# Designs tried in a protein design run: designed miniproteins, single chains, continued (5). Part 45

Each design is a single chain, and the fold is of that chain. pLDDT is the mean over its residues in the fold that is shown.

## One batch from the design tools (miniprotein)

Design m17548
Fold by ESMFold2-Fast:
Structure m17548 (fold): chain A 87 residues (1-87)
Amino acid sequence: SANEKQYEELLKEAKERMKKLLDEAKKTMSEEDQKILEKQYENMLKLMEEIKEDAIKNKVSVSKVRNELEAVVQMFEREVKEFLKES
């Protein structure tokens, strides 16, 4: 069965991981690139909130929510690597 507290904990962990990626990347980026990355970060946060809301409404399993949130974090990590010009 779906558990709202577990969804909140998974969301919090995913947000903390993404914020760490953002903060580390910003240390070496131009102000212009920082603004672009911050906008992408905000878009990813909105997507993660939507994943949680849909999971609550549709009683999605915790494992599926974990996998969906992990996919968002990995997508953001790729965005960060693109800005840093890493392969």
Scores: mean pLDDT 84

Design m17549
Fold by ESMFold2-Fast:
Structure m17549 (fold): chain A 77 residues (1-77)
Amino acid sequence: MKLSEDEFEKEVLLALAEIYRGIAKVDNLPEETRKKLIELGDKAIEEIRAASSPEEAQAVLDKFREEYRKIVEEAKK
């Protein structure tokens, strides 16, 4: 099995997105908030997989992290 440089970088970004999605499952947050975070993570994973470059994948992950923080902050009020 061979991974190109771009494929390797995308795999790392996918792993990070999956870790964040996993954290959402165990967070002590309201059920609705956890569902939103999981859905956000699923969307980010799909967009990273579809990215044509590591730069695009990184941009998706950065947006995901930003939205993740906003959702968590809104839930805490």
Scores: mean pLDDT 75

Design m17550
Fold by ESMFold2-Fast:
Structure m17550 (fold): chain A 82 residues (1-82)
Amino acid sequence: MTIVPTEEMIARAEQKRPEWEEALARGPSREEMEELLREAAEIAGLDEAQKETLLKLHEAALNGDLETGRKIAEELKEELKK
């Protein structure tokens, strides 16, 4: 299913954007990044399994594990279709 962002979702994301940009520029801890990803996923309407998949994708990217990252991205893509 295609996620169509509502005006409410966009407004909430824009409200959080300065906080997220500041944290990212500061070099967030793993726990801070997990919280930011959970907030973004909540605004996007993702479920708990999809949020966990996003966190795993982020961890693979940090470790430079492109092969694992590609597999996780395909799993997330399949979950978002349901």
Scores: mean pLDDT 66

Design m17551
Fold by ESMFold2-Fast:
Structure m17551 (fold): chain A 71 residues (1-71)
Amino acid sequence: MEKEIEELRKKVAELEKKGGHRLSDEEALEYVKAVLKLALLENSAGRFGVAPRLQKEAQEIRKEIEEELKK
């Protein structure tokens, strides 16, 4: 579990370095999936105070992506 969290954090960091807001639709979707997966894994690990922050960030990014896809 913790290894998967670290791998997902690395993936998120790499995508942020690669293009930030210039991610392609596919890369942006991958980024959102990674952030959402991190939030779910943190919640499953029973960590208090960490999972809510990751979940909020994931939801904010998801809304941005969904708005782009609707257009």
Scores: mean pLDDT 65

Design m17552
Fold by ESMFold2-Fast:
Structure m17552 (fold): chain A 66 residues (1-66)
Amino acid sequence: SLEDYLAEIRALVPPEAEAALERLEAAVRNQDLDAFQRAGTELVLAADTPALRAALTALSRLLQSQ
C-alpha cells in the first residue's frame, strides 16, 4: 500500500533530509505527481541508496495507479 512504502521511505531517510520527506508525504497526500518527483529528487540528492530508489519507484507506481 501507499502507507507501507511511505513507512519504508521514512525508515531510510536521514534526519538531514526530513524537510524533503515532509514535502514527499504532502505530495502523496495531495496526489501531486510533479511535487512527488521534485521531493523524490531532493531525497536522492541527500541520501542516494538503492533501497531508497527502489522504494520511491514502487511508491510512484502505486500513486500513478490510483
Scores: mean pLDDT 82

Design m17553
Fold by ESMFold2-Fast:
Structure m17553 (fold): chain A 60 residues (1-60)
Amino acid sequence: MERLERIRKELDEASAKYGLTTEKQRALLAVGRFGLSYEEAAEVLGIPPEKVKEIVESML
């Protein structure tokens, strides 16, 4: 989707700007700041949705 491709670019820019470059930090940005579902965040990050869920839940 063009929307997810745009969000990936914005995520990469935010990641670089704030120094949030780890997979965990990028997953938290995708879900917490960009409001993506676990499936959408998984597509943007290239990881399984289950891993996104575990990362987000580990920070709660």
Scores: mean pLDDT 78

Design m17554
Fold by ESMFold2-Fast:
Structure m17554 (fold): chain A 67 residues (1-67)
Amino acid sequence: KVEEALKLLEERAGPDGTYSIREAAEAISEVTGVPVFEAMRILREVGGDRLTLEQAKEAIEKILEKK
């Protein structure tokens, strides 16, 4: 679920309210079941090296719509 992934990301947010690609990918992988490396690839396409909550949500939605 998107909500479960977002909750995990909230716990791992940096002081700037941003997330590392690795931490976001791990949370998404645990919730959606896609491999961490694939989640990281999609996240990098969305927001570079660090992500905002909006960018993380967009990446999660994109992953869930993919196979």
Scores: mean pLDDT 70

Design m17555
Fold by ESMFold2-Fast:
Structure m17555 (fold): chain A 69 residues (1-69)
Amino acid sequence: SRAEEIALLRERVEEALAILNDPSASPMEKAKALAVLLAVRSDLEYMRRREGRYTPEEQALLDRIDAAA
C-alpha cells in the first residue's frame, strides 16, 4: 500500500539522518547517507508522478531531506 511504501521510505530517511547527525560517523558513511536521502527523494518524486500529488506525510519527508542536503 502507499502507507507501507511511505513507512519504508521514512525508515530509510531516519537511518540516513541518524548517520549524518552522528559525530563519530566517517565522511564516507555520511556521503553514503546523503546518497540514500537523494535516492528516497527520487522515489518520492516517482510516487508523486504515479499518484498525481504528494500526501502530507510525503511532503514532510521531502522537507526533512531538503533541510539535510
Scores: mean pLDDT 82

Design m17556
Fold by ESMFold2-Fast:
Structure m17556 (fold): chain A 71 residues (1-71)
Amino acid sequence: TMSDIIGAMMGRIMRNYSFSPNMVSMMNRGISSVNRNPSYSINIFNTIRSNSNSNMRSGINTVISFIRRMV
Protein backbone atom coordinates (compact mmCIF):
# COMPACT_ATOMS: atom_id res chain seq x y z
CA THR A 1 0.00 0.00 0.00
CA MET A 2 0.99 3.67 -0.24
CA SER A 3 1.29 3.76 3.56
CA ASP A 4 3.78 0.85 3.43
CA ILE A 5 5.96 2.65 0.85
CA ILE A 6 5.91 5.95 2.76
CA GLY A 7 6.55 4.04 6.02
CA ALA A 8 9.64 2.42 4.47
CA MET A 9 10.91 5.78 3.17
CA MET A 10 10.45 7.47 6.57
CA GLY A 11 12.02 4.47 8.33
CA ARG A 12 15.15 5.01 6.24
CA ILE A 13 15.28 8.70 7.24
CA MET A 14 14.83 7.74 10.94
CA ARG A 15 17.83 5.36 10.76
CA ASN A 16 20.04 8.36 9.85
CA TYR A 17 18.47 11.00 12.14
CA SER A 18 17.14 11.11 15.70
CA PHE A 19 13.39 11.80 15.99
CA SER A 20 11.68 12.89 19.21
CA PRO A 21 8.64 10.86 20.39
CA ASN A 22 6.37 13.72 19.25
CA MET A 23 7.95 13.71 15.77
CA VAL A 24 7.53 9.90 15.57
CA SER A 25 3.86 10.27 16.53
CA MET A 26 3.37 12.96 13.86
CA MET A 27 5.17 10.81 11.26
CA ASN A 28 2.95 7.78 12.04
CA ARG A 29 -0.16 9.97 11.68
CA GLY A 30 1.11 11.19 8.28
CA ILE A 31 1.82 7.62 7.12
CA SER A 32 -1.56 6.26 8.29
CA SER A 33 -3.52 9.07 6.58
CA VAL A 34 -1.82 9.02 3.14
CA ASN A 35 -4.23 6.48 1.55
CA ARG A 36 -7.41 8.24 2.75
CA ASN A 37 -6.39 11.90 2.91
CA PRO A 38 -3.18 12.63 0.94
CA SER A 39 -3.56 16.43 1.42
CA TYR A 40 -3.66 16.03 5.21
CA SER A 41 -0.67 13.66 5.02
CA ILE A 42 1.29 16.22 2.93
CA ASN A 43 0.45 18.92 5.50
CA ILE A 44 1.86 16.73 8.31
CA PHE A 45 5.07 16.00 6.35
CA ASN A 46 5.44 19.74 5.60
CA THR A 47 5.31 20.34 9.38
CA ILE A 48 7.96 17.62 9.95
CA ARG A 49 10.11 19.18 7.20
CA SER A 50 9.87 22.63 8.87
CA ASN A 51 11.27 21.14 12.11
CA SER A 52 14.11 19.27 10.32
CA ASN A 53 17.72 20.12 9.51
CA SER A 54 18.69 20.78 5.86
CA ASN A 55 19.96 17.21 5.22
CA MET A 56 16.80 15.62 6.61
CA ARG A 57 14.63 18.05 4.60
CA SER A 58 15.94 16.53 1.35
CA GLY A 59 14.63 13.08 2.33
CA ILE A 60 11.29 14.47 3.50
CA ASN A 61 10.94 16.49 0.26
CA THR A 62 11.31 13.20 -1.65
CA VAL A 63 8.48 11.69 0.45
CA ILE A 64 6.22 14.73 -0.19
CA SER A 65 7.00 14.67 -3.93
CA PHE A 66 6.21 10.94 -4.07
CA ILE A 67 2.79 11.48 -2.42
CA ARG A 68 2.03 14.42 -4.77
CA ARG A 69 3.04 12.37 -7.85
CA MET A 70 0.95 9.32 -6.85
CA VAL A 71 -2.28 11.24 -6.21
Scores: mean pLDDT 79

Design m17557
Fold by ESMFold2-Fast:
Structure m17557 (fold): chain A 71 residues (1-71)
Amino acid sequence: MKKEKLDELADWIVDAAVNGTLDLKEAEERMKKLIEEYGVDEREAVLKYTAALLRGIGDALDAGKFPEVKK
């Protein structure tokens, strides 16, 4: 189900951020895959993705970890 796939992405982002393994490019690619392959609503996907990033960053900071963005 589309919502379940979106919730799986959110959980993955939070876990990866807490573990210091979050790659923002990979997170964005996973979100795009959900929109393109599973037909998840783009607006809902972006909102869930953003909320998960904020939650994950907060949890990572509390754990003494912060995701690095490779440019």
Scores: mean pLDDT 73

Design m17558
Fold by ESMFold2-Fast:
Structure m17558 (fold): chain A 62 residues (1-62)
Amino acid sequence: ARSAALDAQLRAEEDRLYQKILTEAKNFEEALKMIDEYEKKTGNKLLADRLRYRLVKEWKEK
């Protein structure tokens, strides 16, 4: 798509949720559960899947 506004919103939402997960989750399993709960509550499977992928990549920085 060509909508810069839509792209910016998706990135902002992803970043916001990702930061919340990093600050609130004590470990990887809790972070995944937060994402699962988000998906169940909102039905946003695409964003949940993106968050899982990003979490795995970022957590491996260990």
Scores: mean pLDDT 75

Design m17559
Fold by ESMFold2-Fast:
Structure m17559 (fold): chain A 79 residues (1-79)
Amino acid sequence: VTADQITTGPVYSTGPKGREFLGKIAPVSDTMLEMALQVELDLAEKAGNADSVALLKKQLEGLKIERDLSPELQELIKK
């Protein structure tokens, strides 16, 4: 559910700046998130948090699969 009534960007959700920003952020955000999860996983393993390690591994794998299988995201990367 949307808490905001006003769309970010020009009038209409498909504003040029908003659309360009989304295309740019999507692949960059994905790469950074993957790196962050990898670091968190390494730290959790060193800390001996088996539960956290299992969750982080699942999230990292899911993120990679989601990125690879996401046709929408691939369209943005193709730009």
Scores: mean pLDDT 59

Design m17560
Fold by ESMFold2-Fast:
Structure m17560 (fold): chain A 110 residues (1-110)
Amino acid sequence: SSELIKELIEKIDETIRLMNETVRNQTDEDIERLIEALEETIKIAEKLLSESTDPNIKRKLGELIEELRITIKDLEDFKAGKLSPDKFRVRLLASMGGLTLVKTVLEKYL
């Protein structure tokens, strides 16, 4: 649905903004807010995946969901002191880049 694609794009934009804040501030509050936004983005992506018939969209959504789950784990590992701040920044910046590319692909289906 065009409406679900728009909703997912808007949620990706919100998530990228929160990632940028989290890279700068690295507070527990920013991390928790970002995890919530990532979980909501996954939920919308899963709904769009279930309703999509296009195999290219399905593949891209499946890749997105997996990458977002990895990002949540990285955020949790950072909170637990299992990731250095430098590794955390690199991974979060890579995740932001990946989301920007997915957004560009999704916009072509509007």
Scores: mean pLDDT 89

Design m17561
Fold by ESMFold2-Fast:
Structure m17561 (fold): chain A 70 residues (1-70)
Amino acid sequence: MDELLAKMEALLEKTKERLQKAKTIEEQIKILSEWTREFADLVGQIKDGDQAMEFAKIASEKLLKIQKEI
């Protein structure tokens, strides 16, 4: 679980940096699509449904904060 949380934090930081450097709406859409795919892969590694829901909630709250800052 801790490894998945660390990977999620790294993915969020990478996504934030890429969004800050994106010059067009098309590039931003591509970055968010890649985030969605990689995040789905991380969620798919969690076998317990309650843990998967909490993981998704934490990630969604952090992504919303990033989007608000950009």
Scores: mean pLDDT 79

Design m17562
Fold by ESMFold2-Fast:
Structure m17562 (fold): chain A 91 residues (1-91)
Amino acid sequence: SELEEKAKKIEEELEKELEELRARAEALAAATGSPSPAGTMERYREWVLDTMYGIHSGKLVPVSEEEKKREKELEKRGEEIKKLKEEAKAA
C-alpha cells in the first residue's frame, strides 16, 4: 500500500504542476493580449500524460531543448511509477 500511495503521490504532483502551468499560461496570455491558451494547454496535458505512461501519441512533438528535457523527465517519472506498481504487486 505504501508503494501504491507513493505512485499515486507522483501522479497527483504532476496534476498539480499541470494546473499551475495552465494558470501561468492564462495569466501570461491575459498580460500580453494573446488569445486563451486553453486548446494548447489541453494538448500539452494529453501529451504529458501520454509521455509519462509511455504512449507516444504524436499529439505534441518536442522541438525546443526545454520540451525535450521535459519529455525525458516525464519518461523517468513514468518509469518510477511503473516500478513502484510492479514492486507493490510482488509484495
Scores: mean pLDDT 72

Design m17563
Fold by ESMFold2-Fast:
Structure m17563 (fold): chain A 66 residues (1-66)
Amino acid sequence: ASDEKIAQEIVEKAKEEIRRNKNDPAKIYQIFLDAKRELEKAGVSPAIIRKSTTELAVYGAEELLK
């Protein structure tokens, strides 16, 4: 579905930004918030937003623990 494609593009961009800022917890949190707002603004379904934000939260936590 187009909504899944839009969400995937937003998530992949956010993951790239997290990788580039892995030593800055405050910046990672801001990237997470920006990605969540972009998903909401794009009109992606609540279920896909929840899956995408969970994926980003796990990814950000894993990068911080490295």
Scores: mean pLDDT 83

Design m17564
Fold by ESMFold2-Fast:
Structure m17564 (fold): chain A 98 residues (1-98)
Amino acid sequence: SPPLSVITSLIGAALRIIGLLLDLEWDPNADKKKLVEEALELAERTIELLKKAGFPDAAKVIEKAVRKAKELAKKGKYEEALKVLLKGFLEAIKILEK
């Protein structure tokens, strides 16, 4: 089983991305690009944490989500980018539960 600190970090990251999604959808003054940039930075830090902790399969799922989210953000699809990142985190959590 992965250490509790790794699971807690993934859950915390997923909850933060949910918060960023709510800000993007409900705050008309939200800097949507900045919200996505904050989520991408969080995802990159989580990838490094997972690699150092010995969970490369979970890291790879988030890396794929980051690549897709960057492409969506380049097209101005910021809500879709955040949703792709959130899905990647949830899939990584499922890998760690096996």
Scores: mean pLDDT 87

Design m17565
Fold by ESMFold2-Fast:
Structure m17565 (fold): chain A 57 residues (1-57)
Amino acid sequence: MLPSLDDLERLSQLVAENADLPKEEAIKKVKEALGDSVPEELIEKAVTTVANTKAAK
């Protein structure tokens, strides 16, 4: 089942709000808030992308 637009907006907000946390902690926070609405794979990809962008600087 595809996540709703509202779920995707919340995913983006939560990833941004938790961008200062280690990747593993950020993933846990986002899963706790959206784990039932957003597939774990999408949460992990979004958090990993942000973490890799910060690490590459």
Scores: mean pLDDT 74

Design m17566
Fold by ESMFold2-Fast:
Structure m17566 (fold): chain A 111 residues (1-111)
Amino acid sequence: MAEEAQEYLKKLDELIKKIKEARDKIIELEGPDSPLAKYLELVLQSLQEIRDQIQRALDNRDFETARQYIVQADLMLQGFINYLEKIKPTLSPEAKKLVDELIKEYKEVLS
């Protein structure tokens, strides 16, 4: 329980780092007003919030609550994958490559 949740947090922290890097590249490519960059900012806020909730539950040894937040995070990640797949055809070739990399990173957390 605690070990699985700690492994999940490590995967989630790596994903958050990758999303930040992708957001910064999209800002460089499309500017700070890019709809994709704004979407990735919203995703980052959501993932950081649920990451902190999982950490807080673990710190309190509330493993049931930590597990519930992990299930919620997985559902959020599936939703983010579905959205990125939906918008991918509308993106520039450079943005498509970054989105493909992010979809792979999201799937690695779910594995």
Scores: mean pLDDT 87

Design m17567
Fold by ESMFold2-Fast:
Structure m17567 (fold): chain A 62 residues (1-62)
Amino acid sequence: MELPPVTLVEVETDGLTTRSLSDEARRALLRITSEEVEKAKSLDEIAEISREMAERVREARR
């Protein structure tokens, strides 16, 4: 089983599916999130990263 935070990030992006986005786009999102999480010092900072990722996914799908 994966960690709950990882699942929550996927749910928050809402609509990141194999049918909607290219493999390249999914890899880029995961890479950015991982790098930003490593730099984060607090839970609040991680929450902001998740929100930003969700917004980027919505913009990319329009």
Scores: mean pLDDT 54

Design m17568
Fold by ESMFold2-Fast:
Structure m17568 (fold): chain A 98 residues (1-98)
Amino acid sequence: MKEKFDAANAAYRAGNYEEAVKLYQEIVKEAEKDPRNPVAVALAYTNLARAYVKLGKADEAIEWAQKAIEYANKARGAWRDLVLAQAGYVLKQAEKVK
């Protein structure tokens, strides 16, 4: 999983947002297979939403950001606050794209 996150993040930083979406979708599929790690699922949803913002796909970005918030609200810890902050930022950016 880490190697796929590294590849997806590299694509995102390089401006290859369509490739980043593909890689983040694979990460989401893998993370959802093990719901015992909610932080991985929430981070995958947040990163996918961020990539959709960059592609101008506001509705998709909002959907995945809301899913990340739902997952974060079911758990405790510092990672929850990070996910909520990142998802909130995505929702703000998606409003500008609409």
Scores: mean pLDDT 78

Design m17569
Fold by ESMFold2-Fast:
Parts: structure tokens; sequence; C-alpha cells
Structure m17569 (fold): chain A 120 residues (1-120)
């Protein structure tokens, strides 16, 4: 199902965020950038999957929103860590990924409202 695939992608993104945090702490900027590039690819794959298979129930939409919120929070933490470590370019790049996730959140919030209207 779409939801199972989204859960797998989210788990992989969360793993990559933790690896990126370790790379930043180690001063391995090249590795940190490579990991963030992989995160961006997974966010784009997840966005395509959601667009092609939108949530069919309010419950599905709410679960996807919680998963997207977790990714957003993790990316914001990673951005703050990059900024504290002095990598302003990586922090700016991470802000674009946060914006990509926020666009997905807005899309799912709109679909949730449409689904609520159909259940009346």
Amino acid sequence: SMLEKVREIVKRIEELIEEAKEAIRAGDWERARELVDEIKKLINEMGSLISENPPETVEEAEEVLELLKRIKEGLQELRDLALEAGDEELAEYLDTLVEDVEKLIDYIEEKRKELEEKEQ
C-alpha cells in the first residue's frame, strides 16, 4: 500500500538524518552533503508516491501527516546542527528540504479536508 511504502521511506530518511548528524559532528562535510542528497532523493520519491496514490481516508491522511511532521522536525534539527558547526551552505540546502516537506504537508492537509467533507 501507499502508507506502507511511505513508512519505509520515512524510516530510511530518519536513519540517513542520524548518519548525517554523525558526519557533521565528525567534520566530514562531503559525507554529510552526500547523505543530505540521498534524503532529498527519498523526499522526492515519497512526494511522487503520495501524488500518484493520495490518501483515501482521513485516518490515512492523518498518519501520513504525522510521518511528514517527524521528517520535518528531524531536518530542522539537522539544519540547526549544520549551522552550529559553521556549514551555512548545508544549512541553507536543508532549509530547501524542509520547504519540500512543508509543501507535502500542505497537500495532505488539503486532501484530509476533502476526505472529511465526503464522510459527512
Scores: mean pLDDT 89

Design m17570
Fold by ESMFold2-Fast:
Structure m17570 (fold): chain A 66 residues (1-66)
Amino acid sequence: GAAAQREAERRAALETLERGRASLLAAGVPEDQAQAIVDASRALIDEGRIEEGLALLDREGTRAVV
């Protein structure tokens, strides 16, 4: 059902966040900054705004390593 699909999408997004955090730290982003990006993305995902959360992680993550 739609609820099961949304839960699977949320779970995949949370896994992407965990990998994103590890990648930011490996790239030399300060832990405080990496955590702030992950927290902001997580807040959107927790609101059901999964696409926006992942887009924020990608945008801010890219900016943090430049």
Scores: mean pLDDT 83

Design m17571
Fold by ESMFold2-Fast:
Structure m17571 (fold): chain A 70 residues (1-70)
Amino acid sequence: SPEEERRLRLEWTREKFRILADALDKAWEEARERGIKDYSKWMEIFDEYNKEAHKQIAELDAQLAAQLAA
């Protein structure tokens, strides 16, 4: 139903946000361990974790698409 689809989409959206938040936390932790306080250098570190996060999000999107098609 449209209501069930909306609930599933919201649940997966929250999951995606958690994946992105985790990438942010990992980037911050690595920057802290390396003693980096410069935002541009921190953004370089974040970009690497962000790439992996988007890979996980793509897999999650594929799972949602399969679930909604069933």
Scores: mean pLDDT 83

Design m17572
Fold by ESMFold2-Fast:
Structure m17572 (fold): chain A 100 residues (1-100)
Amino acid sequence: MPSLEELVEELRRHLEIAYRRFVEKERDLARVSEFTALLAELSRHLQEAMRTGDRAHAEAALAVLERIRELAEEVLPGDEELRKALDQALALLRQILAQL
């Protein structure tokens, strides 16, 4: 199985793809701000999960990523690249949670 560090690095890459795609397509600054705030919250929970080994932080990160996915589907429902990046991020975060 890939290492926890490798899974986190791959997760970060897919989140960067999702962020770039969202800011390229979305013109509403309030929606961009909301997406950015959720990514910051997700990153905080991931950092704490990696630092402490606490599954509760990984579960919180997963809940935030589900909210990001819901926002993306509401705002850009036809964007397949964004959807695929977020689906990959969700799969990776579930693998991280399984290793904690």
Scores: mean pLDDT 87

Design m17573
Fold by ESMFold2-Fast:
Formats: sequence, structure tokens, C-alpha cells
Structure m17573 (fold): chain A 85 residues (1-85)
Amino acid sequence: SLVEKAKERALKFIDETIKFIENLKKKYPEYQDFFDEAINELRKAKKLIENAKTLEEIQKAVDHITRVMKRVRDIVNEYEKKKKE
């Protein structure tokens, strides 16, 4: 029950994250290859969550998603800095 609830939350989180990055690809075409790689990593993390049997396995996948999102934020921030007037 706890594992299944954690899976549901993690799967929703990753699906929302993938959708967010898909939208960033439209806004920041300069970084499309980077976002495609990030989405690919997230899809692999999603498969790991779907196959997870323990809370620890789910947490490791969530930590990976968090690291990917940090890289995405860093790239977006660098782009916005270059757009400074």
C-alpha cells in the first residue's frame, strides 16, 4: 500500500516533469537536444519506478528526476541570462 502510493505520486511527478520539459523545447529551441536527452533519462526513470518493489528504489528514481530537473533549471537560467537587455 505505501509502496503503491509512492509509485502513484512518483509516476504523476515524472509525467508532469516530462510535459514541462516538452513545453520548454518549444520555448527554447537552442536546447532541444539537451531537453530530448533529459526526457529520455526521465522515461528510463519512469520504467524503474514502474518496476520498483521498495520505497528505497522509488526514492532513488525520484532523486534522479531531481538531478535532471536541476540541470534543466541551470540551462534555462543560462539562456534567460543571455536574453538580458
Scores: mean pLDDT 84

Design m17574
Fold by ESMFold2-Fast:
Structure m17574 (fold): chain A 92 residues (1-92)
Amino acid sequence: SLEKLIEALKKSADEVIEEMKKNNVPYYDEIKKLFDELIKALENQDFEKAREIIDRIGELIKEAEKAGADPRVIMLAGSFVAMAEMALWVLE
């Protein structure tokens, strides 16, 4: 269960990161770093750290949206955040 959830999140993260890169989304480098840190926190079962990282990702996505990022890419990134929050809810 946990391994399957992490694998789904990794795939979703890769798709979001690639779309953000193609669309020159503001804060791309910071969001990518946070995605990598989130996956590592989940693999280590550090759920407190994972929650903190999810919250920071959400804030940067809001800032990217305010800066004029493509709404479709913002929606895709938001879907990843929702998946990560649901994964934490199931794992806790």
Scores: mean pLDDT 84

Design m17575
Fold by ESMFold2-Fast:
Structure m17575 (fold): chain A 90 residues (1-90)
Amino acid sequence: KAATAFGKAAAYIYGMRTTDKENAVQKAAEYMAEALKLSDDPLATAERFARLAVEVGEEDVRKLMELASEISGLPLDALRQAVDRALARA
């Protein structure tokens, strides 16, 4: 379910600060991609993830968005725009 995938992605995004960072990024991207594919509004869901991911650092956000784009099939530019909108409204 989208809510379960979102929750797991959020947990791994926070895990990027405190545990095995490479594994946390990969798992966050996998669950984020699942949540995006199950979402009725993928761009709004991406904006919510971008808001969470920005707190962990710019380079990690970039890697997360690239992986999520590859796994979900959503354009990387759309995910980058979600990050920009999350930053502007934070």
Scores: mean pLDDT 70

Design m17576
Fold by ESMFold2-Fast:
Structure m17576 (fold): chain A 74 residues (1-74)
Amino acid sequence: SAMQQRLDAVADQMYQLMRNGDSDGVRAVVQDVQANYTPAQQQQIRDRVVQRMTADGSDAAAVRAAMDAFVRSI
């Protein structure tokens, strides 16, 4: 669906920013996601980012903790 493609695109954008260590870029995307997406859609984006990061060998718990830290930093 168009919504699933949008969620994938946002997750891809966040994954690229996290992989590049662009903390300011990650915070900007988190703010946009919190403003424009439902809690269920926010969780779907989070799960998609975790899946991409773990496919690259990252620990899922560490990725979730880092994402939660970005949310708290806003």
Scores: mean pLDDT 84

Design m17577
Fold by ESMFold2-Fast:
Structure m17577 (fold): chain A 93 residues (1-93)
Amino acid sequence: YTPKILPVEEVKAWLRRVTKGKLPDEFIERLAELLVKVQEKLINKEPLTRKDWAVIELFQALERGTLTEEQLEWFANVLGLSKEEVEALRSLI
């Protein structure tokens, strides 16, 4: 587990860099808040939900540049992504 929680502003800055500014600011903020909550659960050793694991997998795929169309469909369903958010992520593939 990560012993330190990254604050929302650091996560937002990281997202802007790895996505080359292609994601809407609203979506970046929502993703950053979701990751902060997941980090808090990991530090407190709380059980992770399917949604929490989807957040982790999305951030890993963004970091590695390994996002696929199949993963996008799964993330859209689990995270409740809008068509605009899905299209923004698809532009990274």
Scores: mean pLDDT 82

Design m17578
Fold by ESMFold2-Fast:
Structure m17578 (fold): chain A 92 residues (1-92)
Amino acid sequence: VTRLTAAILRLIGEGLDRGIDVKIRVEGNRLVLELSGLTPAQLAAILAQVDRLRARGADVQVQVDGDTLRIEADGLSEDQMVELLDAAANAL
């Protein structure tokens, strides 16, 4: 199990425990993450992590629709993907 696979499984598990629907796709250095059923506080916490990644030069696109958050990130290192997924899991 890679560190990235462990982070993915952790986020899915935390989402299941908290009634959040989690969809993740990883293809090379591209990450697509969709979370549904978020509270405003959870949404704000995840968006703060996105802002931190963008401040460090990461190409991250975000779409918010009600309680659903979609993140599309390109050019991320594995460490940056793990950081984003762990921050999302911690926000739940």
Scores: mean pLDDT 83

Design m17579
Fold by ESMFold2-Fast:
Structure m17579 (fold): chain A 78 residues (1-78)
Amino acid sequence: DKIKELTDEELKKLVDYAVKNKISLEDVEEAEKLAEKKGLDPNTLEFLKYVLLEAVRLHLKDKPIPKELEELFKKYLE
């Protein structure tokens, strides 16, 4: 699974974005459902990485996407 290859530096960028932009609990909950649907184990770091990345993508669905984040979405979610 590509998501386990998400680096600590990339994870930090996602956390910083999520905190600064106050992503909604609703987007996090939707991302968790998508992770479960994908068959990811909720007790793994892979699950947390996917949820964070997907929650940020959901937050940006109707907004301009920063190029750095678009590259992460393409690399790990597509």
Scores: mean pLDDT 83

Design m17580
Fold by ESMFold2-Fast:
Structure m17580 (fold): chain A 88 residues (1-88)
Amino acid sequence: NALAWYNLGRTYQSLGRYEEAEKAYLRALELDPAYEQALEGLLETKIALGENVEENRAKLDELGVLSIQLAVGLISEEEFLQRLQELL
């Protein structure tokens, strides 16, 4: 259950347990590679750990742009999912 792993990741992140949060978010993405919220949580957690901060910040910015583009109909759901996977 990808949702359960995502919720576990959020819980660890709120407790400052970033290594456990990272693992939980990765498990959610293994089950659902299109899980936008899990990718967001993973990127935030990597930044908090000091892992490739510049690259992960750029990925978060791109994810935000993609979410807006999808919401306003500028890109298709198919294109959104493809580009989301490329951020993994």
Scores: mean pLDDT 86

Design m17581
Fold by ESMFold2-Fast:
Structure m17581 (fold): chain A 57 residues (1-57)
Amino acid sequence: GSVEVKIEKTADGKYKATVIASPDATDAQLRRGSLIAMGELNKAGTEARKKAAEDAA
């Protein structure tokens, strides 16, 4: 099985993560994909907020 994580920026300037898993993906692979997705979302959100604060100053 395989797991792919996609991070997309929405029209509202928010971020969306999609985890795409094959039917043969193991629970361990799914958990790893979810953790990666959460980490990427948190990083993108933090960087976007920091930039917005700097641009607003």
Scores: mean pLDDT 76

Design m17582
Fold by ESMFold2-Fast:
Structure m17582 (fold): chain A 90 residues (1-90)
Amino acid sequence: KPSEEEIEADIWEALALIHLAVLRISKGLTPEEARRAIDLAVEQAEKALKYGLPKERVAQIYRDAAEIARQHGLTEVAEELEKKAKELES
């Protein structure tokens, strides 16, 4: 049976992925709205990491968030997220 920590990690990962999925299909968002949604997903991924989600899975969420950031014209945000992903896996 999963530990409490494993359950928490899975919940935060699921929330991050749901928010990114919604943002990926969203149209008509302002850059500010897109930035806030990405920041929320990143915060959720960081909580998943604290509860023991493998670094590789968190790094993948950062890369997915970076791709979505680029789609919304947030190039600086995308670059920072790619850097965070690389640092986690190094």
Scores: mean pLDDT 86

